# Designed miniproteins, single chains, continued (2), part 103

Each design is a single chain, and the fold is of that chain. pLDDT is the mean over its residues in the fold that is shown.

## One batch from the design tools (miniprotein)

Design m7573
Fold by ESMFold2-Fast:
Structure m7573 (fold): chain A 110 residues (1-110)
Amino acid sequence: GMADILKEAINALKEALKKVKEAKTYEEILAALEEAIAALEEALRRLKKLGAPKEVLFLVEEALGIVALGLAFAKFLAKKGVPLEEIKELAIKALENAIKELEEALKLVE
């Protein structure tokens, strides 16, 4: 059901968050954010097929926007040679905020 899709997306973002925290390279941070985006796009596709409420879709789209913007900023900062630790903090904050949006969406379907 919708709750299972949201829980799967939350778990995928938590795994991406772990990967960002453990990352030793820019490429590892970017890959984790790209994995999170793919999970959110799949969740959104599946929720739309189930006819999920507009409020649920909005929160998932907001989560996707947060991670997508985070990826764009991380790519920009990496090109400028910003320290890995600062890019990690940006990516961590983006993923934590996206997880929060998904947890709010989950409350609407439980």
Scores: mean pLDDT 92

Design m7574
Fold by ESMFold2-Fast:
Structure m7574 (fold): chain A 100 residues (1-100)
Amino acid sequence: SMLDELEKAIREGRQALDTARAQGASKEDLVALARSFIDKLEELAKKYGAPEEVLDAIRSLRQALDVLEADPSVTTEQLYDFLRAQLDGLEALVRELKAA
């Protein structure tokens, strides 16, 4: 289903983020990786006609990432923790929609 594809993409994004962090990825590397999986999530959500709340969540994540990228005081660890929490929130939203 569309929700299964979104959930899978979120899990793959989380795994890629964890792997990059473990390999010593920079803030710049994590931003590039995050942009890549956000683009994939948005494409899947639009392709399958996801609820507007999912699209809004993805757009909000993209906007927040732009702000965090521009702020030199934001550490790689803070960015990683933020992205991890956002992916967990998106997965929870998708699971709620699947249960409805």
Scores: mean pLDDT 85

Design m7575
Fold by ESMFold2-Fast:
Structure m7575 (fold): chain A 113 residues (1-113)
Amino acid sequence: MQEKLDKLREELRKLGLSEHTIRVLVALAEAALKTPVVVYYNDAALAALGLDDEKFKKAQTIVRKLTNDNLFLVEDVLGRVPPGHIRIQVGDRERVVPVSDVEAVEQALRELL
């Protein structure tokens, strides 16, 4: 597992992602290696992570392949998630956290697992 996460970090760095954004995506991927995870995102969250459409599509492809499609990244088309936040769902449990706070993302994933 750790070797897979280290390879993920290297591939995400090759995309030019910040260390903050890499930490968020790796935390989500690590959780998805244990159980299916659904993440609802909005454009403000992608902007806060420095993800344009091309970088997001490439990062999503890499993370989904690593997690055997157990990480579902879904656009919040209904506007239920505050701007700059993500809603993380594991089973019947959920948490809403700002993507600007990687420790909050990591803590939410620990509480959901």
Scores: mean pLDDT 87

Design m7576
Fold by ESMFold2-Fast:
Structure m7576 (fold): chain A 73 residues (1-73)
Amino acid sequence: MVDQLLQEAEELLRQNGDPSKVVRLANQLADLGAEDALRKLTDLAQELLDQNPSVDLEAVLIALAVQLAILKR
């Protein structure tokens, strides 16, 4: 399940898909405690943002940072 959610989110990011769906998948990963998956998704979003600056990618990165902060012990 975690691997499937991560793969779906990564595919959406790479295809310049709906950022709201990426955020929703990130929330599901956070609910599952999938910190490693959220970090991988954050790294991909940052890589894509560095290639092409985008308000949508910035919003995704902010959402991912918030979810990672919530998972911090």
Scores: mean pLDDT 79

Design m7577
Fold by ESMFold2-Fast:
Structure m7577 (fold): chain A 104 residues (1-104)
Amino acid sequence: MSLAVKLQIALGSSPTGKISYSELAKELKLPQSTVSRIVRALEEKGLVKVENGVIHFSDWTSEQGAKMLVYIATEIEGLSNREVAEELEVSQSSVSRLRRKINA
């Protein structure tokens, strides 16, 4: 199971629409330092908003969530558009469109 899929499950399990770095690190089974690097990359791309080590996603659209997952799968994990499409159960054309929007 890819990191992007693990993240999707972790976000879906949050009842408050927010998750701390510590909680995310536990869910992904990664060191907090690794989570901090990933989240910093996402914030630099404008994909997430972070306040005091807490990621806020309660107001995210489906497209915003999809952009974040595609970014992690392609840029952090190095998966191809085909592999991302298979993991997230979307079309390769959807992955290509989301990647274009992330880099716009």
Scores: mean pLDDT 75

Design m7578
Fold by ESMFold2-Fast:
Structure m7578 (fold): chain A 85 residues (1-85)
Amino acid sequence: SKWIEVLQQVIEEAKHLSGENAIQLLRAALDSIREQSTDPRIREIAEKAIKEVDQLEGELGKLSEDEALKKVTELAEEFIKRLEE
């Protein structure tokens, strides 16, 4: 529940950021979840999400700002769904 609230805040804040800054915000949140979580399942989900964010960062130059923001939101929402299971 705590981590779901963090990711929901990332989604809300990302709407007002550049694509690059939104990616960095999500990456920082995922790092915090990975480091602070004692649950191996949550850590594994966070590690997989971090790899997806790192791939998105590598593709940033190929995306519009709107496309980058949409992908950040989609990744955060997917992570929330995995945490609710």
Scores: mean pLDDT 84

Design m7579
Fold by ESMFold2-Fast:
Structure m7579 (fold): chain A 60 residues (1-60)
Amino acid sequence: APVSVAELTAALVAAGLSPATARRVARFLTTGEAPEEPIPREHLELANRAALALQAARGA
């Protein structure tokens, strides 16, 4: 099952991103709503790892 924006945001905040940045990155990764606003590569890498981990945990 896909991860929610709220779940990914919480995971990213736990990984060290600010709540505002975490929500922005989480929304981008979960909805694909981001061709308009660039996100730093480092934040995308963190989000990708967090999303994959959450999906693996939920995809049982």
Scores: mean pLDDT 71

Design m7580
Fold by ESMFold2-Fast:
Structure m7580 (fold): chain A 63 residues (1-63)
Amino acid sequence: SKKKEVEEKLKEVKEELRKAQEQAGQLYQTGTREEAEQYAKKLQAEMDKKMEEVKALQEEVEK
């Protein structure tokens, strides 16, 4: 039952990852390099956190 929730969460995380990558690219073109790097790092950390949550949910389902 939880497998479907994990799959939906993975799909959401993947879409957010794509949007974040697009936003980071735009910042590198118009903003300062330091601001772009900080923003990209923050977005990456947020996405990594969500991916870890998905992995934890998958492990819980397997137990």
Scores: mean pLDDT 71

Design m7581
Fold by ESMFold2-Fast:
Structure m7581 (fold): chain A 90 residues (1-90)
Amino acid sequence: MSMSELFDLLSHDKEKFIEYLNKYLGIPKEDVEKIVEKTSTSGEVLTAVQLLIEGKSVDEAIEKANNSSPVEIGQNIQGLRDRLLKVRES
């Protein structure tokens, strides 16, 4: 899945977004649901997802994402994009 496809799922089909992250990235569904509920922008959602993958707790990931600069959001989105490319090629 590309980043554009992931953004589309987040915007139009939150259940499939949650299922995709659970199936392919191993993130618990409840953690993804909490991120989607507690963040406002797609960039913040994807930043929190990347921080979870890096080993932060869901609450720490949400707090950091909501307080992230545009540069930090861009860096986390890039990290997530790189992970998604590797998952596709596996």
Scores: mean pLDDT 79

Design m7582
Fold by ESMFold2-Fast:
Structure m7582 (fold): chain A 59 residues (1-59)
Amino acid sequence: SKREEALELAREAIEEALKLGFTDDQALTYATLVVLDRFPELTAEEAREIAEEALRELK
């Protein structure tokens, strides 16, 4: 599903940001923007929620 694809993209974006030394909040912001770029039909709120879910799953 699109949601599963967005969630996987968010996980990859968060992992990359954390590897580069970003904080959790910075990684969430970055992942939210990456998700919105690939899935422009999503709202900023929906993209942020997906990024937050991805971060929780990585912890």
Scores: mean pLDDT 86

Design m7583
Fold by ESMFold2-Fast:
Structure m7583 (fold): chain A 88 residues (1-88)
Amino acid sequence: LEEVFEETRKLAREKYPSHAEAVDRAVERALQAMKESLKKGFKEAIARGATVLAGELLRVDPSAVDAINEIVREFAEKGKEYEKKLKE
């Protein structure tokens, strides 16, 4: 799970090199939201984490929609892959 967030943080920092602290905060808030939602199921936790991540990144730079979409998509896809490996 931490690996999914570290890869997301790395991609986000590459897209927003001048906003590293804001990016780190956005990723941390998404991780906390996901952890709190784990009690409702892993699929719900991924959806909640993605929603929080998108919202926090939009606050950093609302004009960078393409970068936000790429970061959120990578997060959701890696989260789904992690869930599949746990079920296999």
Scores: mean pLDDT 77

Design m7584
Fold by ESMFold2-Fast:
Structure m7584 (fold): chain A 66 residues (1-66)
Amino acid sequence: SALEEDIERAMKLMELSVAKLAIEREYDKNPEKAIEIAKKVGLDPSGKTKEELLAEIDKEIDKVGK
């Protein structure tokens, strides 16, 4: 239903937003932890920079927020 879709979208947006903040804050201090967070939200962090990971999260936020 539309309500269930709205709830799923809201939960996914929150998950991605929390992951983005965590990667922004942890990547420079602990890149291994940031990579683990990226994997947990369904991203492939292999060979990617901090900027590339944040750009991918932004794309997912935009996609879910539509």
Scores: mean pLDDT 81

Design m7585
Fold by ESMFold2-Fast:
Structure m7585 (fold): chain A 80 residues (1-80)
Amino acid sequence: GKERAEELLDELEARVRRREKGSVEEWYEMLKEIFDATDDVKDLVVFEIRIVGLIAEAFLTDPELGERMAEALRKVMRER
């Protein structure tokens, strides 16, 4: 549900701000859970915009983190 997706988005944002690199697999699991928890297409689009914004922020502060997050997002999008 939407509440779970919002909790995961808040954690994703916190990890980016803490500059936690993580693995592509860790980012993939978080992103997959966000999308799987999102039942409404309208909410999905809003969350995708927010995720892309966080990836852009990551690229500006830590390009390696940005690349890992972008690859994780690409993997999630290919499986939907």
Scores: mean pLDDT 80

Design m7586
Fold by ESMFold2-Fast:
Structure m7586 (fold): chain A 103 residues (1-103)
Amino acid sequence: MINDEDKDKMLADAAALLEKAKQYKAQGNVSLAASYLTAAGILGAMADKNSKTMADIYTESAEDELQQGNYQQALRLAQRALSIDPSNQRAQQIKQQAQQALS
């Protein structure tokens, strides 16, 4: 139903929203960061749940869950990111930290 051009635009828009989420997180604005990350996830998932952009979104969400002490959720999100992009070093690190915390 979504053509490749529309999908690519939606993924680009999702990546831009992810970048804004990271920017607000760096500024300490956790509420705006969470809102932008949620918007990025919705738009990215509508375009392609298995895209590299979604792997990056899952990785950022996994990092947030890890920082909140939600180790099981962090592990699941990091594993999802790695199923799409197995070379993602940040997702690999989050997976290892979450597994160690659950041991």
Scores: mean pLDDT 87

Design m7587
Fold by ESMFold2-Fast:
Structure m7587 (fold): chain A 73 residues (1-73)
Amino acid sequence: AANDPAALDAEVDLALGLMLRGIARFYLKQGKLDEARGAVELLRKHAENTADPDVAAELQRIADELEKEIEKA
């Protein structure tokens, strides 16, 4: 249901993770590699704090992809 707190928390956690991905990519495009790595670190901490294991796994995958993008920059 739209007002289910557990479902809303999972949706918010995923949305915040996707925003951190956008922030990391923005810094990467600006050549700010340390700031991009900082965003990846926040994304990993967010993944550790989410109660939904599927959301946690998705956020970790995004973080791994971003680290590879930063290493190639």
Scores: mean pLDDT 81

Design m7588
Fold by ESMFold2-Fast:
Structure m7588 (fold): chain A 91 residues (1-91)
Amino acid sequence: RIKELAERLVKSLEELAKSLTNPYSKQSLLTLAEDLREAVEKGDLKRVRELAIEASEMAKSYIDSGEGTPLTEEVRREAERLAEAAEEELE
């Protein structure tokens, strides 16, 4: 379940990165996606939760700054779901 949610978020982060024109924002999203893949492979649920929260905050920042698209809202929702699922597994 965590792996499936994380894989969805990674794909959405990569698609969001492709849609952005700012090279700094692109790099930040791609780094976040890679870090999330690594955390999932290691089974580090605490790190998965931290990265999901970071993704949610980043997506919300784009929305609040007027750079929001349907894809940024999707990333925010997927990140929130992953963070909640990871929290439940952490006991």
Scores: mean pLDDT 79

Design m7589
Fold by ESMFold2-Fast:
Structure m7589 (fold): chain A 58 residues (1-58)
Amino acid sequence: DELYYRAAELAGRYFADDPEKLRQAADNMAKAHPEAGPVFRQAADDTLARIEAERAAA
């Protein structure tokens, strides 16, 4: 869970303007750390869902 929170914070900080790059970054991190791959992808998916919801509300 600690790894998830750090991944989500980095995703939001660096990729708020570029959702496509967020997904690519999560995939790259998952390849570098296979044991943590699902955590990185979950953090990216949650961040993308949040960005999509915010844009739908605008």
Scores: mean pLDDT 71

Design m7590
Fold by ESMFold2-Fast:
Structure m7590 (fold): chain A 95 residues (1-95)
Amino acid sequence: EIEELEKKFEDLLKEAGSLFNQFVDMRKKGSPVSDILDVARRFRDTINTAIDVLNQRISISPTVSPADRVDLSNLGDVKNTVDIIIAQLEKRAAE
């Protein structure tokens, strides 16, 4: 159970990394704002799922480590940054 959640968390972080690389590449190439926005939203959704999985593993773990709290804080910061980027892209798409 805990091992399954740890693997799921690692897989989600790999997916998030792939989506982030796509986002950066699309911006560098000047892709349409709608396409960039789609990738940014997928990245946000992946980060949200990673936060949920991490919280679920913490809730069933016999011990909570300082590393778990750091990971949760870092993912929260990433989510906040992405939410700002998405809001800016949505404004641009509406103009």
Scores: mean pLDDT 84

Design m7591
Fold by ESMFold2-Fast:
Structure m7591 (fold): chain A 58 residues (1-58)
Amino acid sequence: ASEEEARRVAEAGGVSVEDGRGAVDAMRSGLTPRAAGQLLGLSGGGDAEAVAEALATL
């Protein structure tokens, strides 16, 4: 994941840039944007739906 992509996801979800990068990497590993956002929301807090929406716009 690029740092710009990770930052966009992190800002949307209210999580750290490292957590945003993890969500992008999870999506690249075969998870849907929704599943990656939900996984981040459960482990790091933040808005899982906002993360999923940001991932879908990458």
Scores: mean pLDDT 75

Design m7592
Fold by ESMFold2-Fast:
Structure m7592 (fold): chain A 83 residues (1-83)
Amino acid sequence: MIEEIEELIEFLKNTEPSQEVLDEAARKLADILAKLYPNISREEFLKNIKEALQKIIDDNGLEYAKEAMIGLAERVLKLAKEK
């Protein structure tokens, strides 16, 4: 789990922002969150992440959306390490 989150952060930092890149990041983050919160389905996490992410892209652009995803992944990393 920790390694998967770190790989997601590195993937985002090393990759040019695009719709496809951010969609892939959303899928990876949904998989991680479903492991941390088993009472919520991966499908529900993915839907919520994609809806929030698309709004950020539409309002602020791809570069800002990428930074927002990195920040969210870093918060998830902190939560995973506190166990």
Scores: mean pLDDT 84

Design m7593
Fold by ESMFold2-Fast:
Structure m7593 (fold): chain A 63 residues (1-63)
Amino acid sequence: EAEKVANEAIEKLRELGKQATDPELQQVADDAIEAVRKYAEQSPELMRETAENAIAALREQLA
């Protein structure tokens, strides 16, 4: 379950990163992907929270 959620979040973050024209936003997406990977193995709760916050922040910046 946690692995599937993490993989789906990573794919979404990659898509948002590709839409970003600002290199700083691309870096935010990359950093979020790495954080999701690390937390997926250590804390499923923190992983989900981190993924949701990063996706929301990137969507806000790209809107």
Scores: mean pLDDT 79

Design m7594
Fold by ESMFold2-Fast:
Structure m7594 (fold): chain A 105 residues (1-105)
Amino acid sequence: AKKEELLKKLEELIKKLLEVLSGEEAVEVLREVLRLLERHADLEGQEAVGVAELEVAVAKVVGESDKEIAEILAKGVLEAAKHASEDALKEAIALLEKALEEALA
């Protein structure tokens, strides 16, 4: 699969996850995906993860909802994913598919 096709699939899965899971559950899953992408990231990808973690920390201090924090994490995952390998994207997609399957079971 081309990297662009994997990125589109990742975005579609994240959108479904945000619709199906509670804000708290979405935060947990998206944080796990972000950590997975960080482990396989180049410097630009690591910077994207750092920005997302900083935005989450600020949102928590300001008292933003778990839903808003999940949306910040979703944006961070999508940005970090642009800098990830195809193998890392496949792992992230598998993790999201498993989370959705468990939530819908």
Scores: mean pLDDT 84

Design m7595
Fold by ESMFold2-Fast:
Structure m7595 (fold): chain A 95 residues (1-95)
Amino acid sequence: MEKLQEAAEAIALAVLYAAKGDEERAEAALELVEELFGEEMRDITEELIETVKKNPSKREEILKSFEESLKNMNEKMKEVYKKVLERIEKIIEEK
């Protein structure tokens, strides 16, 4: 359960950071996706990122959806989110 939630947050953050133009954090989130679910899931996430980059309206939807999601997070979801953020920052420091 928790590993699946971490991977879902990593995928969401990879797409979100790409939508924000934060390529460094987007790439770190992709590495985390690969670690948790393997190369095929990373490839799918990269395709999602390319789709978002090509469509400005999709970027706006993702940013808005993420803001709403953050407001509705319970304590357990916030813990998973923080854990994923910490892992992304660690990957960035190693680059």
Scores: mean pLDDT 77

Design m7596
Fold by ESMFold2-Fast:
Structure m7596 (fold): chain A 85 residues (1-85)
Amino acid sequence: GPFRITLRVTLGDDGRISVSVLSNRSPQGERLARRAQDGIDRAGATNARDAAIHARRYLLRLPDVIDARILSSDGTTAIIEVTLR
């Protein structure tokens, strides 16, 4: 069945956006967090809501990702659920 990983996007006080794994912490989860971070950095997003939109689009380009949903977002935090094959 589908495997789900939850990622958190956070805007820090230093203006940096970071991605961490909230649920299903695993090497696969850490790889997804790094891929999401790459997408955010390429887009130049300055808040967590915009960062989550760019991260979701980038994650959906990966061959093992079947879905990516933004569960919640505001200016400082966002939660993304990623579904894998």
Scores: mean pLDDT 85

Design m7597
Fold by ESMFold2-Fast:
Structure m7597 (fold): chain A 99 residues (1-99)
Amino acid sequence: MEKKKKELIEKIKKKAEELLEEARKEAERVLAEAEAAGELPRELSPAERERLIRETALVYAYSKALYEELKELYEKGEYELVKEVREEVTKELKEELEK
């Protein structure tokens, strides 16, 4: 079981890394739509814009990777494994966001 958990965490991390370019483009699109809709409280500096895009892309990529890899396990009743893998991957995401 420990080996299966470790393999799932590495698979999710790899999938998130593969999704980062797509996630960045999606983050840029969402931010542009929010700006056009007047949903932002003020104009963002280039540095603030880049930070928001990076953070949004990381959250998107990791969330999508987690959902795709864990949905079948959840449907099979592997709830404890899903919980443990989600907690470990969330720690990895938090570390990336703090960089």
Scores: mean pLDDT 79

Design m7598
Fold by ESMFold2-Fast:
Structure m7598 (fold): chain A 77 residues (1-77)
Amino acid sequence: DMDELIDFISEKAGIPKEELYEEIEEAEKLGVPRELIKLVLRGQVLTFRLHEGDTSVLPEIEAIREELRRVEEALEA
């Protein structure tokens, strides 16, 4: 859920939730798909968990990095 990702990032990064929602709204206005925004936020959440010592997230971080690479390649093809 997008809201859960935002709540986690707000807590860990010390950024007000209102600012994160405003950034997401601006990205959507620029044509960034919500699913891509969600994927980026999920990657950020997993990165915070990895920094806290949870190495079990490494395969999922790698999968997200590969998905983002495919999106970039598709846009440049």
Scores: mean pLDDT 78

Design m7599
Fold by ESMFold2-Fast:
Structure m7599 (fold): chain A 67 residues (1-67)
Amino acid sequence: RVQQIIQNATELLAKEVGEEKAQEILDKANQLLQTDPASAMNYLGGKIAELVGTERASELIQEAVAR
């Protein structure tokens, strides 16, 4: 579940900021997920908001959850 949301969100993010940046975020989020799913989700949401803004980040996360 959480891993799938992370994957879906970073696939959507790659279209906005490019594959290289999205892959960096995916790798870091997956590392955090091995320890604590909450930390992984906080990191993912924060990084997406930094890159595309809070409103767009919310849209991307909602779409990732809906998939």
Scores: mean pLDDT 79

Design m7600
Fold by ESMFold2-Fast:
Structure m7600 (fold): chain A 100 residues (1-100)
Amino acid sequence: TEELLNEVIDAVKDVLEKISEYLPEELKKKYEEKVDELVKEAKEGKISPLEFLDKLIEIAEELKKDVLNSDLSPENKEIVLIELDRLIKYLELVKEKLLE
């Protein structure tokens, strides 16, 4: 549904905003662009809501890997990884509810 799509988009944008202060500009730009393109595809009906959730989870997992391999302090890595793990869990729960 459009309401569910907007709720998921808002949740993802909120997490990106929260972690943005801890991310290098290059990683921030890369993942903001990936999310914006995916949101565009979902809003244009090019991908299903289920595909949208799966691709968001994939993007979040990719960002986790990039953060782990980055020069960020251990403290900043922990903050970002906790927020991304929460986001992934939220997206997985939304996906489970959509399949009911």
Scores: mean pLDDT 86

Design m7601
Fold by ESMFold2-Fast:
Structure m7601 (fold): chain A 91 residues (1-91)
Amino acid sequence: DLEKRLIRAEAIAVVGERIRYGTEMPEERRKEIDEFEKRHPEEVEEAEKELKEKFYELGSKLGLEQAHLQLGKYIEAARREAEELRRELEE
């Protein structure tokens, strides 16, 4: 199901963006993310859990700096997947 895959990938991307940019995020973008969370609260909760567990595992194995780097790559991969799946769903 492309729609379910898109929602999961987007959830990881928006949770990750919130973690990376926080208060430095433009208000317009923060509002968009809040609206996404209201529409898909379960997927956002699962993404938060997944990212926290992944960061803990990476931090324990590689140390905090490498954990941040690898988590950033994971978040970027999810963002790219969401962009590709969105294009497929619009066709």
Scores: mean pLDDT 80

Design m7602
Fold by ESMFold2-Fast:
Structure m7602 (fold): chain A 107 residues (1-107)
Amino acid sequence: DEKRLEEILEEISKRMVQEYKENSEEFQKRLDEKLEEAGLTNARQLSEAALNREVVTGVPPLSDEEIDLWLDVVFELSVELMLEIMEELGVSQEDIEAILKRLEENK
C-alpha cells in the first residue's frame, strides 16, 4: 500500500526534524565524525562556516569527488537516523526494507 508507506515516511520525516532540533549538537557531532573518517575535513569546515554565515579563507574548494563523498556521508547518517526512528516507531521489517529500497533508487 503506497499510501501506508507515504504515511510512514511523513512520520519519519517529522521525527527526524524533531530529533535534529532537540539533539542538534549530537547530530552535528555524528556528522563531523563521519566526515573526518571519510577524510572530508574541508567539507566540515565549509559546512560550519556556511551555517554561521562566515567568510571562508584558506580552505580550498571541494572537488567533485569530495562533494560526492560528502553527499554519501550525509546520506549514510540520514539512513542511520531513519533506522533508529523506525525502530522506535515499531515499523515492520518489510516496510523498513521497502523504504530503504526507495531511498537507494533516488540516490
Scores: mean pLDDT 70

Design m7603
Fold by ESMFold2-Fast:
Structure m7603 (fold): chain A 72 residues (1-72)
Amino acid sequence: MMRGILLTLPKSADVQALLDFIREHGGELLSLEDAGDHYLIGAVVPEEAVEELRRLVAEMGGTLRDLGPARP
């Protein structure tokens, strides 16, 4: 099942590495917003990838919010 997720990353984070991770794990980028002092990223990822992505985001100094099942 695909999950909708919301990610917050500091401006110092390697955003490209995060986007590559999402793509390589079968996810899709929905939005990338510059919120001034941080990036706000919307994506859908396979349920199995959520835990590893959460760990990666935390290592970058960001946060992940699980928004629940992604609708078609």
Scores: mean pLDDT 82

Design m7604
Fold by ESMFold2-Fast:
Structure m7604 (fold): chain A 87 residues (1-87)
Amino acid sequence: SFAKEALELTEKALKLLEEGKSLEEALSIFAPMAENAKTKEEMELVADAVGVVIAYVAKKKAEEAGNEEMVKKLEEKIKELKEKLEK
């Protein structure tokens, strides 16, 4: 399914970030999926997947800054977006 592919690409993007790749490089793997999205629902799934990756990077920066409130908000956002990908 498109949702399953979005989730798998999200996991791959997060792994690229863990390996030291840039946010831009990690997000680039979604380009073919974004180009193939034909419905609003499919475009929303791509946006939610990209949102998880962006929120993950923002969470790491918040952790480095010691901003515990922002870390909690980003964890809640990541959970919300992942739940949308799993429906």
Scores: mean pLDDT 84

Design m7605
Fold by ESMFold2-Fast:
Structure m7605 (fold): chain A 83 residues (1-83)
Amino acid sequence: SLSSAAEREAARARARAEADALVDELTTREGISRELAEALVRGAMGELDWEEVRETRERVLEELNLPIREITVNGKKLAVGDV
């Protein structure tokens, strides 16, 4: 917003650095594309509409041909599919 814009910008910059580190971890551990990993991380951080993140679930599972059941992002657990 208009008030404290500089503080929000600084917070966003720091959050971006943390998000990049989490994206690297997800791509390394789950083998998903960086684009999809970034979408999941941003969703967990509240930067994206969660419905959009969920819509990528089927594409992630289809591309990897592996069931991703649970991903931990920024201390928050996200279920990317149920049995």
Scores: mean pLDDT 57

Design m7606
Fold by ESMFold2-Fast:
Structure m7606 (fold): chain A 101 residues (1-101)
Amino acid sequence: MEEDIERIARAVAALVEQYKGAKVTIEVLDADGNVIEKKEVTSPEEAARIAREALRAGKQVKVTIEDAGLPPIEVTFSVTAPPAPYALGADSNVLRPESLE
């Protein structure tokens, strides 16, 4: 677990360092995919610190890189494999349209 957290933290730091001239945003997601923290980072060390703390708490880390003239790059990191994305019920309408009053 700690080895995986450190690997991901290093990967996040390397990504920030590689795109130092771009706008890099880190979002911390809870187990349900809700954004609980959002921060723009310019330092690889700060990015690694945020990633370590989030992953140790069982949260996910989403990194968004916006560079001038390029489409945004989005990468999500987690130590725990989430359930299949479909398990979040994105396309399941459990409520019948019985009465639109």
Scores: mean pLDDT 70

